# Designed miniproteins, single chains: the designs that were tried, part 90

Each design is a single chain, and the fold is of that chain. pLDDT is the mean over its residues in the fold that is shown.

## One batch from the design tools (miniprotein)

Design m3137
Fold by ESMFold2-Fast:
Structure m3137 (fold): chain A 89 residues (1-89)
Amino acid sequence: TADELRRRYLEALLALLEDPTPENVERLTEQLREQVRYAAEKNGASQEEVDKALAQIPKQVEELVKWIRENPELAKEYAEQVRRALAEM
């Protein structure tokens, strides 16, 4: 369901924000792939559009990891917001 996918995404995002390990990078990458596939199925996207979106994910996660390392205080604030969102689900 959409709620279960959202929960898994937020849990993976929280884990990465708190500790940007290779394991947490792979976890978030996989959850983002699941989000893309779910959205594509709902919207009737072409395989070419799906492939293009999936190809962008590694760069997006790499940029997020760089942002976390360069902005540790903002990353902590973002993690607290994600934790609150999970508690309200």
Scores: mean pLDDT 87

Design m3138
Fold by ESMFold2-Fast:
Structure m3138 (fold): chain A 75 residues (1-75)
Amino acid sequence: SLEEWEEIFNKLIEKYGKIYNKSFSEEAKELLFKYLKEKGYDLDLAHELLLKLSELPKKLITAEDVEEVIKELES
C-alpha cells in the first residue's frame, strides 16, 4: 500500500542519514517521494538514489541535490 511504502521509504532515508551522517531537507524528501512514486515505488531505485545522495561532499541534502542526482541517473 501507499502507507506501507511511505513508511519503508522514510525508514530508508533515516537509515542512510545515520550511516552516512547526512540530513535531508523536507523539500528533498518530498521530491524523492514524488519521483519514486512516479517510478512505481521501486525500492532498488530508492536505494540507488539514497546512496548517490549520501556520497555527496556535504552534510545537508537539498531538493537541488536530488534534482542533479536524478538527472545523472536518467542520462
Scores: mean pLDDT 83

Design m3139
Fold by ESMFold2-Fast:
Structure m3139 (fold): chain A 58 residues (1-58)
Amino acid sequence: GAAARIAVRFGGLPEELAERATAAARDGASLEELQREFGPVVGRSAVGAVRMAEALGL
């Protein structure tokens, strides 16, 4: 999805990890849950990417 592409391009995440982390964020996972599963950098990048995609109407 759009959030995964943003996480790859601006967050520097690998594509597979970006897709998994942004999907979890869209499904309602908290920042704390994402940081626990994927680590603090990936969790924060996933949340930021989802918010950016939403702000852009993507």
Scores: mean pLDDT 81

Design m3140
Fold by ESMFold2-Fast:
Structure m3140 (fold): chain A 68 residues (1-68)
Amino acid sequence: KRLPVEELSVRERAVLAGIALGLTDEQIAKGLGITPEEVKKIRERVREKLGLKSDEDARAFAREHGLL
């Protein structure tokens, strides 16, 4: 089931916004002060929570919900 963006943590929203902006896992990790491996795990959780299938779906979702 898709969840509202408000059910994402601050960290999960930041990773989603980074994906939507076309940033790499390493660029997102540097911006958040975490490892690229942690970004990958957060990316998987966001995909699962929101039912997203691609980075393009993530961009569309982020724009529609005011994250961009």
Scores: mean pLDDT 74

Design m3141
Fold by ESMFold2-Fast:
Structure m3141 (fold): chain A 97 residues (1-97)
Amino acid sequence: SVSLRIYVETADEAARERAAAALEEAVSKFPGVLNYKVRPVVNEITGREDPTRFVVDVEFESQEARDAFLNDPALRETLANIPGLLSVQVVPVKELE
């Protein structure tokens, strides 16, 4: 299996909850997704939990499934239409040095 981390920023805490629910539904229904977890983000400067940001960790059956997810235009459109979503940064699994 392979993993992917999605960083999400929203307008406020209520928008964060809505965005998390919408993204979870999109991720959970994607072919080849084995598991996912939603986690709070801690502000790097203050060390405190950010009520407007969250991370989704996604585990895929294969690299091919992950690549299909990243290149899915329907998923991109879904993300663009989430109410209160300000930004999404997708981080692939970091290679070992």
Scores: mean pLDDT 75

Design m3142
Fold by ESMFold2-Fast:
Structure m3142 (fold): chain A 69 residues (1-69)
Amino acid sequence: MVVGPPREEVTPESLAELARGYLEEKDYVSALIAAREANSPEGYEVAAEAYKAMGDEEGAKKYLELAKK
């Protein structure tokens, strides 16, 4: 395989913004995936909101705690 230049640079901030977009569309699974990939406080807040929307209060609480790190 040919090694090309780096693909589009994805920052934690851009991933968290993408995750919020998925939340607005009520696509909670995609929101969670993007939020986890962001690995940032903003991403974890989005993951917590997605878990709350899905009824997983324990998951939401865990990610809110991670967001405060």
Scores: mean pLDDT 75

Design m3143
Fold by ESMFold2-Fast:
Structure m3143 (fold): chain A 97 residues (1-97)
Amino acid sequence: SKRIETLEELINLVTEALEKVRAGDLKGALEKIEEMKKLLEENKDLIDPKVYEKLMELLEKAEEKIKAGDLKAAEKTLLETESLLTLELMLEFVKEK
């Protein structure tokens, strides 16, 4: 499923963004969030509209927190993003069976 492949790639990107935030590489973290946004926009037709809106909201919130220097809030928001993506991936495996 292209939807499963897209969700797995988004999970990889959010994990990389988390590692960048934890390492203090704020530019690298913002680049990973931008990659996630582009991947979401390119594959929006494969993602539930409510899930898409929530993911975009979380990514924009993470960017805001990084730009504000609130790295603890940025990490929390990226962890919330990872949790939502992981739940959606699990639900897709159930739907394909």
Scores: mean pLDDT 86

Design m3144
Fold by ESMFold2-Fast:
Structure m3144 (fold): chain A 101 residues (1-101)
Amino acid sequence: MIKLTEEQRKAVKEFASFVFEVLEKNGVTDEQKKYVAELLNKTLQKMVELIKEKGREALPEIIKLMQETIDEIGKRLNLPKEDVEEIRKKAVETAEKLADI
């Protein structure tokens, strides 16, 4: 189990809530939601490992990793470009918060 700080857990919960709100708006299936949850969890684990290894210097790599993950989700679920861009913006904000803690 990865021990996240309270602030890191809060940032992750806010991001996850935002993503799933966008998925609900677009009528995404329960199977697709499960896929997104699994992919986001894997990405989060890799981001935390990078932060532990490189600290704040990992920020460019974790932003890139998060953007690639969001692009994969958007492509696989055929989400509108505007919704993908909103998720990318929130992902960058979340990555910065995780790196600052």
Scores: mean pLDDT 78

Design m3145
Fold by ESMFold2-Fast:
Structure m3145 (fold): chain A 66 residues (1-66)
Amino acid sequence: SAEERQRLLKELAELHREMMETTDVEKAEELFDKMDELLKELGLQRMSDEELEKVRELLLEALRKS
């Protein structure tokens, strides 16, 4: 439903914000997993599991180096 879609988008935005603010790699991994679940639920990204893994690794590397 439109209401469910808006809720998921709001949750996605909140998780993204938290991920950008965290310096804890373990917390960042948890947040990224939640984002992945929300993206799959929304059906917005028809990305393969390999593509999602690649994006996840790049984001985690960026966080580790900051």
Scores: mean pLDDT 67

Design m3146
Fold by ESMFold2-Fast:
Structure m3146 (fold): chain A 70 residues (1-70)
Amino acid sequence: MTIEEMKKKFIEEINKAKSVEELNEVKEKAEKEFLEYLKENPEKAEEIAEAAKEVIQVYNDKLQKILEEE
């Protein structure tokens, strides 16, 4: 799986989350997969960090929306 495929997959899963609990499960899975990819491809650390940053931004936007809906 490429960095772009991982990013797209997690963004789609974040957008499908209906609760903070589901959103946190996606976040944990994303953190684990990005960390494993970094462990195997340390030379791509900057590309991985950029992709992770985009995923975290989508996560934060979704989290804010869910929290505002109570």
Scores: mean pLDDT 81

Design m3147
Fold by ESMFold2-Fast:
Structure m3147 (fold): chain A 84 residues (1-84)
Amino acid sequence: MKEERERVLKGVGYLLRAIGNLLEVEIVKEKGLPVSKEELLKKLEEAIEAAEKAKEYFKDDEKMSKIAEEIIEKAEEKKKEIEE
């Protein structure tokens, strides 16, 4: 049970990190805050990496894995918007 608890906590931690980085980029853009394109892209890249790690920890949990996949898709979409 300790191993299962650690996996779940790690997965949740990475998922929250991914959500936090994605939301930060969205709010910064919405508020028109003076943040560099490079910094925004770095935050989105960190969100994708964190969501991919969360997906690995939740590989046997269809619901949580799907949430992580959706976050990756949203981050990639935002990354494309910033690059365009």
Scores: mean pLDDT 82

Design m3148
Fold by ESMFold2-Fast:
Formats: sequence, structure tokens, C-alpha cells
Structure m3148 (fold): chain A 72 residues (1-72)
Amino acid sequence: SMYSEEELEEEARRLAALLREALGEDAAQLSTDPVLRTFALAMARKAALDRGYSEEEAERIAERAVELVLAE
């Protein structure tokens, strides 16, 4: 990978902040709503791909971004 673990974590935190802003009060429903979770993962993955990350890196970034939203 051309990106470090720290760079992947930083991008995940950036996307988590964007997901929190976009979802607002609905962010809490990510743990119980599979449709919303699938949508959030797809949006984060696409954003990472658009920034030039590989498919595997984008998937890891998206999963971590959603995990960070759920942890708050």
C-alpha cells in the first residue's frame, strides 16, 4: 500500500466527521438500520476511491469511518 496505517486512520476520521454532519440525529440508527449502514459504507467507500485509495483501502477506511461514528 502507498498509504500508511496513520493516513488511512486520518481519512477514516475525516469521513466519520462528514457522515456525522450528513446523518445528524440519524447517526445513532447506523447500529440498527442495515439499509442506512449500507448507504453510509457505500458513501464513505466512494469518497475514499475518489481521493485515489485502492478498493481494499477504501473498504477499510469506510468500515473504520462507520465504526468511529458508532463509537460516539
Scores: mean pLDDT 83

Design m3149
Fold by ESMFold2-Fast:
Structure m3149 (fold): chain A 98 residues (1-98)
Amino acid sequence: MKKREELMRKHIEEAIEKLQRAVDGLSSGSLTKEEAEKLLREAGGHAGRAYAASDKEKQEKLLEAARLISQALFYTGKDREKAREYAEKAIELLKEVL
């Protein structure tokens, strides 16, 4: 419904913003592990809220995006390139839901 779609879009946009900041910082080396983890956790929270506000058709893509964010978070301290790659894939899926 319209109000749920507006809430979903807001949370997707916030998730994309946080993920893009994490990607940019991971690529440039400007973010610490702790700063990148904070951005990824905030993005994951927004993706989860978008999932709760979405219809069934969009929920599958949002769930996959949330899984990719979890992978990015897992790799943040282990492999910065993989962390960036997973975050970028999450951004692409979230943009498809908008």
Scores: mean pLDDT 86

Design m3150
Fold by ESMFold2-Fast:
Structure m3150 (fold): chain A 63 residues (1-63)
Amino acid sequence: SNEEIAKKLMEELGLPEEAFEEVVKVVESYKNKSSTGPGLIDLGKKYRLSVDQLLKAAEILKE
């Protein structure tokens, strides 16, 4: 489910619980191939994620 993928992303990226709803929206946007929803890059800017963390997140999203 999208919530389970979001939980995996939060664990791997060390994101706070407050980020959960935004991470779920990123997963939904990715699965729906929507350009209008929040993207992984937007999440990375907000939470100051490294390139390595973004690559890991992209791998999790592809599963």
Scores: mean pLDDT 76

Design m3151
Fold by ESMFold2-Fast:
Structure m3151 (fold): chain A 72 residues (1-72)
Amino acid sequence: MSEEVKQALDEVIAKAKEVNPRLYEALERKRDLILSAPEEDALNFLKAVQDLIDQGRWDDALALVEALGRPF
């Protein structure tokens, strides 16, 4: 698994844990799906989630995470 994806995911999870426990739980539940994705797709996804968190759009971030249905 990509080290860059692991670091980005850990940063997003840490941020989510502080601001929205449901988003944190969703990210932890989807962790293996994110880590199994192609590096570019995983990084783009995590960047989008982080941007939504930074904007205070936690419901949109949660919806984006919950939309992940399958490993790549």
Scores: mean pLDDT 80

Design m3152
Fold by ESMFold2-Fast:
Structure m3152 (fold): chain A 71 residues (1-71)
Amino acid sequence: SAERGMEGSLKAVEELEKKYKEPEIGEKAKEGIRKAAAGEPMSKEEQEALEKVSKLVEERAPEYEAEAEAL
């Protein structure tokens, strides 16, 4: 479901924020995810942040899963 997908994405953003120590990027990505779920247009900055997070999640899915299990 969309809610489950959004929850997973938000959690991935939080983990990546910790790794990169860039909470500003995570906040923009979270806002982008929220707007996308609501059908609202995202800003270019939010889209770029979300794309960065999505790429990192794709590359680091095994690492993210292991870290989520450890938490």
Scores: mean pLDDT 66

Design m3153
Fold by ESMFold2-Fast:
Structure m3153 (fold): chain A 77 residues (1-77)
Amino acid sequence: EYQAAQKELDAIDPTRMAMLEAARTLPKEERSLNEVARAVGVSRGTVYRHFPSTEALEEAVKRYRELVKKYTAAWKA
């Protein structure tokens, strides 16, 4: 569990990780490719290369939140 979550987190590109962290902290209503670009300090083109649509971003954030949740649960166990 912990090892699987850590391996998946470690496989994420550092720029993509920063985008996912920024998106995770934004309210769903405010979450867009533009807002993630602003939060990370990158261009919309850079965000688009990692997430080709808002739907792709939302799906990636959902998976990332579950990974962080599993990692945190395993850390406390």
Scores: mean pLDDT 72

Design m3154
Fold by ESMFold2-Fast:
Structure m3154 (fold): chain A 96 residues (1-96)
Amino acid sequence: MWKTYQAEVTVTFDAETGKVSVKIKMPGWEEVEVEVEKFELLDESHAKIVGRAVLPDGREVEVEVETPAARGYLYALKTGKKVEGVFDADVKVKEL
């Protein structure tokens, strides 16, 4: 069953390695790292991220989030630099 949480999402793009790193901080929770399975450009400003995370209590979850991260990603690709963005977003979480 999917649940939606309002959370702070940190997205880091490393153009040299091609790596997308995602961290999610929910109110009352420790920051968790997402193992990114899919990064999809929805439009020129928005990206959808799908991945898995292990919560501090040991639960394994599937995560979906839509963020205004597309511009940062394109900028990282254009400049060859590492770019980090922090966004408030609605994060969908499904327990596995």
Scores: mean pLDDT 75

Design m3155
Fold by ESMFold2-Fast:
Structure m3155 (fold): chain A 103 residues (1-103)
Amino acid sequence: SVEEKLRELLAELDNIISRIEKATDQKEIVRLAVEASSVLTRALKYAIESKNPELIEEVIERARRFLEIVDEAIQKATDPAYKAALERIKRALEQMIETLEKL
């Protein structure tokens, strides 16, 4: 079902976010953040298709948690290229949260 697929994607996202929190290498953090963004985009598609407000809210909650982790990574980033990549992810997350909150 759409709901089962979405819950699997949210669990995968939670796992990647936990890996970002434990990572110390900036390149690995950016790689994981890109992977998390891909999973979140797929979760967003299923959440919209579900038309279930509770599932949409679960995606918003994960997006907000991911945004907090990205913000922390930006503050710790010393490589300007990795910092720029994380700032792009942050902007995309902020736009997605704003869009979802209108649903």
Scores: mean pLDDT 87

Design m3156
Fold by ESMFold2-Fast:
Structure m3156 (fold): chain A 78 residues (1-78)
Amino acid sequence: DELEEELVEGLVSPDFGTQVQAVARLIALDDVEFARRVLERALPRLSPAQRRRLRQLIGQADPSPVREAMLALLDAHE
């Protein structure tokens, strides 16, 4: 899936703006299973610094099923 690949690359990007856009798009899509798949693929490729930044970005978003699912997945890998 081209969109899945694009968003995985966005989440693992060293560019902060690109990571912000990827998180915003995952939340806007409002698809919990899709967001979980994208994040599961991204997690092994994230540095500790990128993982902390990603957690902060997701944590700052408005509460939603996608946000809560992504935070739970990040917590499971700590």
Scores: mean pLDDT 84

Design m3157
Fold by ESMFold2-Fast:
Structure m3157 (fold): chain A 65 residues (1-65)
Amino acid sequence: SMEKDLEEARELLEQAARQAVRQGATPEQMRNALDTLVKDLLSKHPNLDPEELRKMKEEILEKAE
């Protein structure tokens, strides 16, 4: 379902952000990593709303600051 896929996408984005922080990534490096992950998720899950994924990415980046 779309709801389940969105929840899984959120978890993957949060994990990627936490890993980037632990590795000492710059804000730009973290944004690039999450941008790449969003593109990959959209390619594999055409049922996902691109706007919802973009919003989720921005919320996670804001919290990681």
Scores: mean pLDDT 81

Design m3158
Fold by ESMFold2-Fast:
Structure m3158 (fold): chain A 84 residues (1-84)
Amino acid sequence: SAAALAAQAAAKKKLDAEIDEGMALIKAAVDALAAVNERIRELLADTSLSREQKIARLRAALDAAGVTDPEARAILLARFEAKL
């Protein structure tokens, strides 16, 4: 019984740490997406960069944000290019 109670307490401590880690990852992902959205607005407003340079900089911003899904990247890049 004492060993079972100690194991339960250890499991709770581990779970609490895993939840905190998961919440930190979610916050990082939200912050990264907000940064991409801000970068899109900056690039659309920029008058000094070529179309090619703007597309390259958005690709770099997506890489930095960890947006690696090919379908999501293709949709976002196509919509961005349509606004150029």
Scores: mean pLDDT 85

Design m3159
Fold by ESMFold2-Fast:
Structure m3159 (fold): chain A 99 residues (1-99)
Amino acid sequence: SWEELDREIAEGFLRAAKGALEQGNSTIAAIFASMAVGFAEGTERAEAYLVLGQAYYLDGKYEEAIKAFEESIRVAEEAGDTQLAERARKYLEEAKKKL
């Protein structure tokens, strides 16, 4: 199905985004995380937003990071992923401290 293909594409971009974060490449991480958000749904979309926020945070874009973390929390809560929502809230608190 198209939904299965979108999920596979999202997972590929999410893995690439995480790899870029590990290498300290915030620009590439944000690009791949944004692509993952576009193809992902539910918990995977929430994780993609979390990675997008981490990429913005690494780049010093704290306002953009805050928005991405807030979207991660919203989507995680809608998906019932309490652990992911808690993780995103911790990143949100850290980003707010930078303002």
Scores: mean pLDDT 91

Design m3160
Fold by ESMFold2-Fast:
Structure m3160 (fold): chain A 94 residues (1-94)
Amino acid sequence: EGARRGGEEAGRAAEEKGREGGGGEGGKEGAGRAGEAARRKALEGGASPLAAELAEGVSAVAGASAAASKSSDEETGEVSRLGGRGGGRVAEAA
């Protein structure tokens, strides 16, 4: 339960920060910041350290991949959000 809640909070934080970076190189920097925000929010939401690390890594990688594909700021944010949630859920299932 904590990991799931933390994953959702991580996703929301990642989406917000991912959108700030913009596309291209700005989007990649935004994805990195989204990952950091996802980790912090996952911990605040009650996720374990493992879930928080997974939320950070998955969110950052997903966001960076979207930015590299010249995705819009909105798409980069959304992909980062999904990554954060996915990381939290995977850690909870492990």
Scores: mean pLDDT 62

Design m3161
Fold by ESMFold2-Fast:
Structure m3161 (fold): chain A 97 residues (1-97)
Amino acid sequence: MAIEEAERLFREGRLLEAARVLIEALRPKAHLSDEQIQELGEFFAKAEPDEERARELLEKAIEAAREGNYVEAYLLALKALYLLDKEEGLLAMAGVR
């Protein structure tokens, strides 16, 4: 499963690749509300690059995805991606459906 692949990449320290895999897996399963999209925009406007924080958010995202909480997992994964790579985070946000 793609979630298992993301967890494997995370365990190997490949955080950016883990975030990419998880976001692609969750995009068709997680429908974000306008309020949640607004929350992400506010997070992105205030957040500074932080690999440690991204690691913590990504760990929580993988756990949420394993529990079937796809919306929470998607929000956390998008936040983690932005903290690891601002340009990729913004592009992933533009692809939210």
Scores: mean pLDDT 84

Design m3162
Fold by ESMFold2-Fast:
Structure m3162 (fold): chain A 84 residues (1-84)
Amino acid sequence: HMEELRKKKARERLQKEVERAQRILDMYDAGVPDDELIAEYVRWVEEEFSKYLTPEQVKKVAEVWSKVPADEIIAYAKELLERA
């Protein structure tokens, strides 16, 4: 049924977000430079928006998110894992 397919996609999306958040925290714990951690987060954002935005719009969104401090990204990742 269509409702079950929607629920499955929602679970897959949440699992993907949890995996991405864990990767960010693993990078932080490993002492990866802030610029590399931010780049990984920006890649995550680009993947999410690339499905419904033009390449130029995705690039603009990525530029905005690349300015987010690493500390805020880490806090967001921790918050997301706590909710999962």
Scores: mean pLDDT 76

Design m3163
Fold by ESMFold2-Fast:
Structure m3163 (fold): chain A 80 residues (1-80)
Amino acid sequence: SGVEEAVREARRLAEDEALVREEAAAAGLAPADLLRRAAERLRALAEQLAAAGAPEEVVEAVREAAERLEARARELEAAA
């Protein structure tokens, strides 16, 4: 599903430093900003899923994916 793909992509961004740097450069963003934008999109998705009555486990997985991206963004900013 699109939700499963979004969570998988978020996991890849959190774990693949080279991918984050390449995508950020292509978008004209700092790596931390790329990750924060991805986290914001996932938070919006989680809110829409919760409003639609999606299972709690699905909403939680999306929220956790967003939190991981935000944590990674903070790590990259701290390492600057």
Scores: mean pLDDT 85

Design m3164
Fold by ESMFold2-Fast:
Structure m3164 (fold): chain A 64 residues (1-64)
Amino acid sequence: KEKALKKLENGIKLLKMAGLTELADKIEEAVKNGDYEKAKEYAEQIPDERLRKDFLEYIEEIEK
């Protein structure tokens, strides 16, 4: 779980650097609130297929 959280944090930073700041903030807030379903919905909006898959895996690992 801790490793998945760190990977998610690094991914959030990458999204912000790519100009997807609003999406990054929404994912981060949803995860902080324990709303993993909402976090996954936002992660599915990531245009890069690899990053989208990685984010979904990190969120699933944190949830379980």
Scores: mean pLDDT 81

Design m3165
Fold by ESMFold2-Fast:
Structure m3165 (fold): chain A 56 residues (1-56)
Amino acid sequence: SSAAEAKAVMEKGLIEAGYSEEEAKLMADILTSRGYTTAQAKKIAEAVKQAKELAE
């Protein structure tokens, strides 16, 4: 299904952004349930990654 494909693409993008596989799966599930696109999910992942780096 298109929804399953969107979730899989989001998972891959989140892993590429530095999340673990488990974190990426959970985030992809939440973001797709809220109607976020893959592009928006990647932006959110990058913003969170940058925020974590700045908080160090």
Scores: mean pLDDT 76

Design m3166
Fold by ESMFold2-Fast:
Structure m3166 (fold): chain A 116 residues (1-116)
Amino acid sequence: GPVTVRVTRNGVTVTATAPEPSQYEKARKLADLVAEELAPLSDKVGRIHVGIRLEGDKATVGVSAENPVTREQAREIAEAIKRALEKAGVKELHVVSDQPEILEAARELGLKAERG
């Protein structure tokens, strides 16, 4: 059955889910990297919640910040997520958010982005 890893660091909570137990270490590494990259931003945007669904070399990442974000903050969030996913070996990244600024920043980085 699926495995779920939850990491909390300095106002950032990341939940990463993978379909197979063999992917546990990849999910954990991904959750740790995302939490680490986003931790400095939580002081500016409030709590950040990230949900990651890992499917082979693809990841769907839902992200929400507690407070409204500026274009600059949204770009920092999108870049931090992209860096973490690339370090974890993810090849395809889809971003989901209810915050339009984050979706726009993701698209400017060449990522697929949709409302969640």
Scores: mean pLDDT 87

Design m3167
Fold by ESMFold2-Fast:
Structure m3167 (fold): chain A 86 residues (1-86)
Amino acid sequence: MSAEAEAEVRERLERLVEAIGRAARIMAQAGVSPEYIRAFADAELAEVAAELRREYGAQIAPATFERLVAEARERVEAAVAEAVAA
């Protein structure tokens, strides 16, 4: 069960990173400030991470969950940096 839950959390976080990256590129092209794009990305990740913790928290070790969220955060920060640099 925990391995399946980990896979589902990882997949949902991967989809979130892609969605945030796409939104960040659209926002940057529309002239939205880098500060606002970063704030938006942080808020989206925090909201989804909270939902995933409620849904899967009992099925995944806390340390593993925190690692998956941290890895997603790094990928979100990279995608936003790439979008605002263009």
Scores: mean pLDDT 86

Design m3168
Fold by ESMFold2-Fast:
Structure m3168 (fold): chain A 65 residues (1-65)
Amino acid sequence: SVEEVAEKVSEQTGLSRETAREYVSLAIDYIKQGQLQKAYDELLERGLSPEEAQLVLSEAVVLLR
């Protein structure tokens, strides 16, 4: 679920659960639109490192299959 993925992202990145949930939901929305690159760029714009952004995207992709 989105909540479980947000918890995992929060634990691995140090982001608050609320922020992790927002970023996971953002990534899911862009991925559903076929806009994976835009999801990545938006996460970087919001202050995530490349490694943190890749983590969020990887978890979101797994959740959507």
Scores: mean pLDDT 84

Design m3169
Fold by ESMFold2-Fast:
Structure m3169 (fold): chain A 66 residues (1-66)
Amino acid sequence: MPSQEEIEAMKPAMEKKVKEVLEQDPSLSISQATNFATLKLVREEGYDPEVAGAAGQVVLVDLLKK
């Protein structure tokens, strides 16, 4: 089970990766971009899938509120 500290520590990396994905394909929705960012962080950077998924959901909610 991911800790709140692990999720918060990953949040900046997730936000950066979401922005990179959107810069590469601006036609993606924020939901699609966060899903692709989560997969890239897990597969390419070796992050824990549960922590990455939780951080992705937090970032998605934050971006949708703005």
Scores: mean pLDDT 80

Design m3170
Fold by ESMFold2-Fast:
Structure m3170 (fold): chain A 65 residues (1-65)
Amino acid sequence: MTPEEAREFGKRAVTAALNAGVSPEAIGEALAQLAKTMTPEQREAFLEGAREVDPEAAKVAEERL
């Protein structure tokens, strides 16, 4: 996964979860678990993509890393 792909993945994952009615707090926890499996470059891009859609979910994810 390139950093660009990771950024788009972050955007799509957060958008899909919000549309499914998942809270930003629960999304943030899930994002943190996914980010732990990524390289540092992928993680940075992924969280930036998430932040563009929901800054609260991204903040929760960063706090759970």
Scores: mean pLDDT 85

Design m3171
Fold by ESMFold2-Fast:
Structure m3171 (fold): chain A 74 residues (1-74)
Amino acid sequence: SEDEKRAELIKGLETLAKEYQQAVAEARARGFTPEQLDALRQTLLAAVNKLLEGKPLEEVMADFRAAVDAIFAA
């Protein structure tokens, strides 16, 4: 139903926001540059856009986590 789709989207956005906030806090603690912090923001925007396009939450979260891990590994 549309209500179920909306609930899933909201849950996805809340999960992304929470994990992004945790990643930014860790990045700041590690002394990340403004450019590195912008890279994290770009991964959030890409993930939000994928959710809005109707991509499955599991796929979006896997891609987001992989991108965040890659930024932290650099």
Scores: mean pLDDT 87

Design m3172
Fold by ESMFold2-Fast:
Structure m3172 (fold): chain A 68 residues (1-68)
Amino acid sequence: EFLTTEEMKKRLLEHEAKKAGVSVEDIEKVTEYLKNNDVRKLTPEEIAEKTGLSLEKAKNFLDYALSS
C-alpha cells in the first residue's frame, strides 16, 4: 500500500520523537500546528511555545517540514 508524503513525514517524526523520548501526542500537536500555519513563516520559538516542545525539538521539526 502507498504512503502519502504526509504519512511518511509523520512516521519519520515519530521515529525521531521516540529517540528523544517524546510522545505521539506531541507529534500530533506539531503536525496540526504546521498544517494550519505557513511553515516558512514560523519560527522555532513560536512552535515551541504553541506545542510545548523544547526549542531544539521545535527547530528540528521545522527544518524537517521545510526539507520534505
Scores: mean pLDDT 66

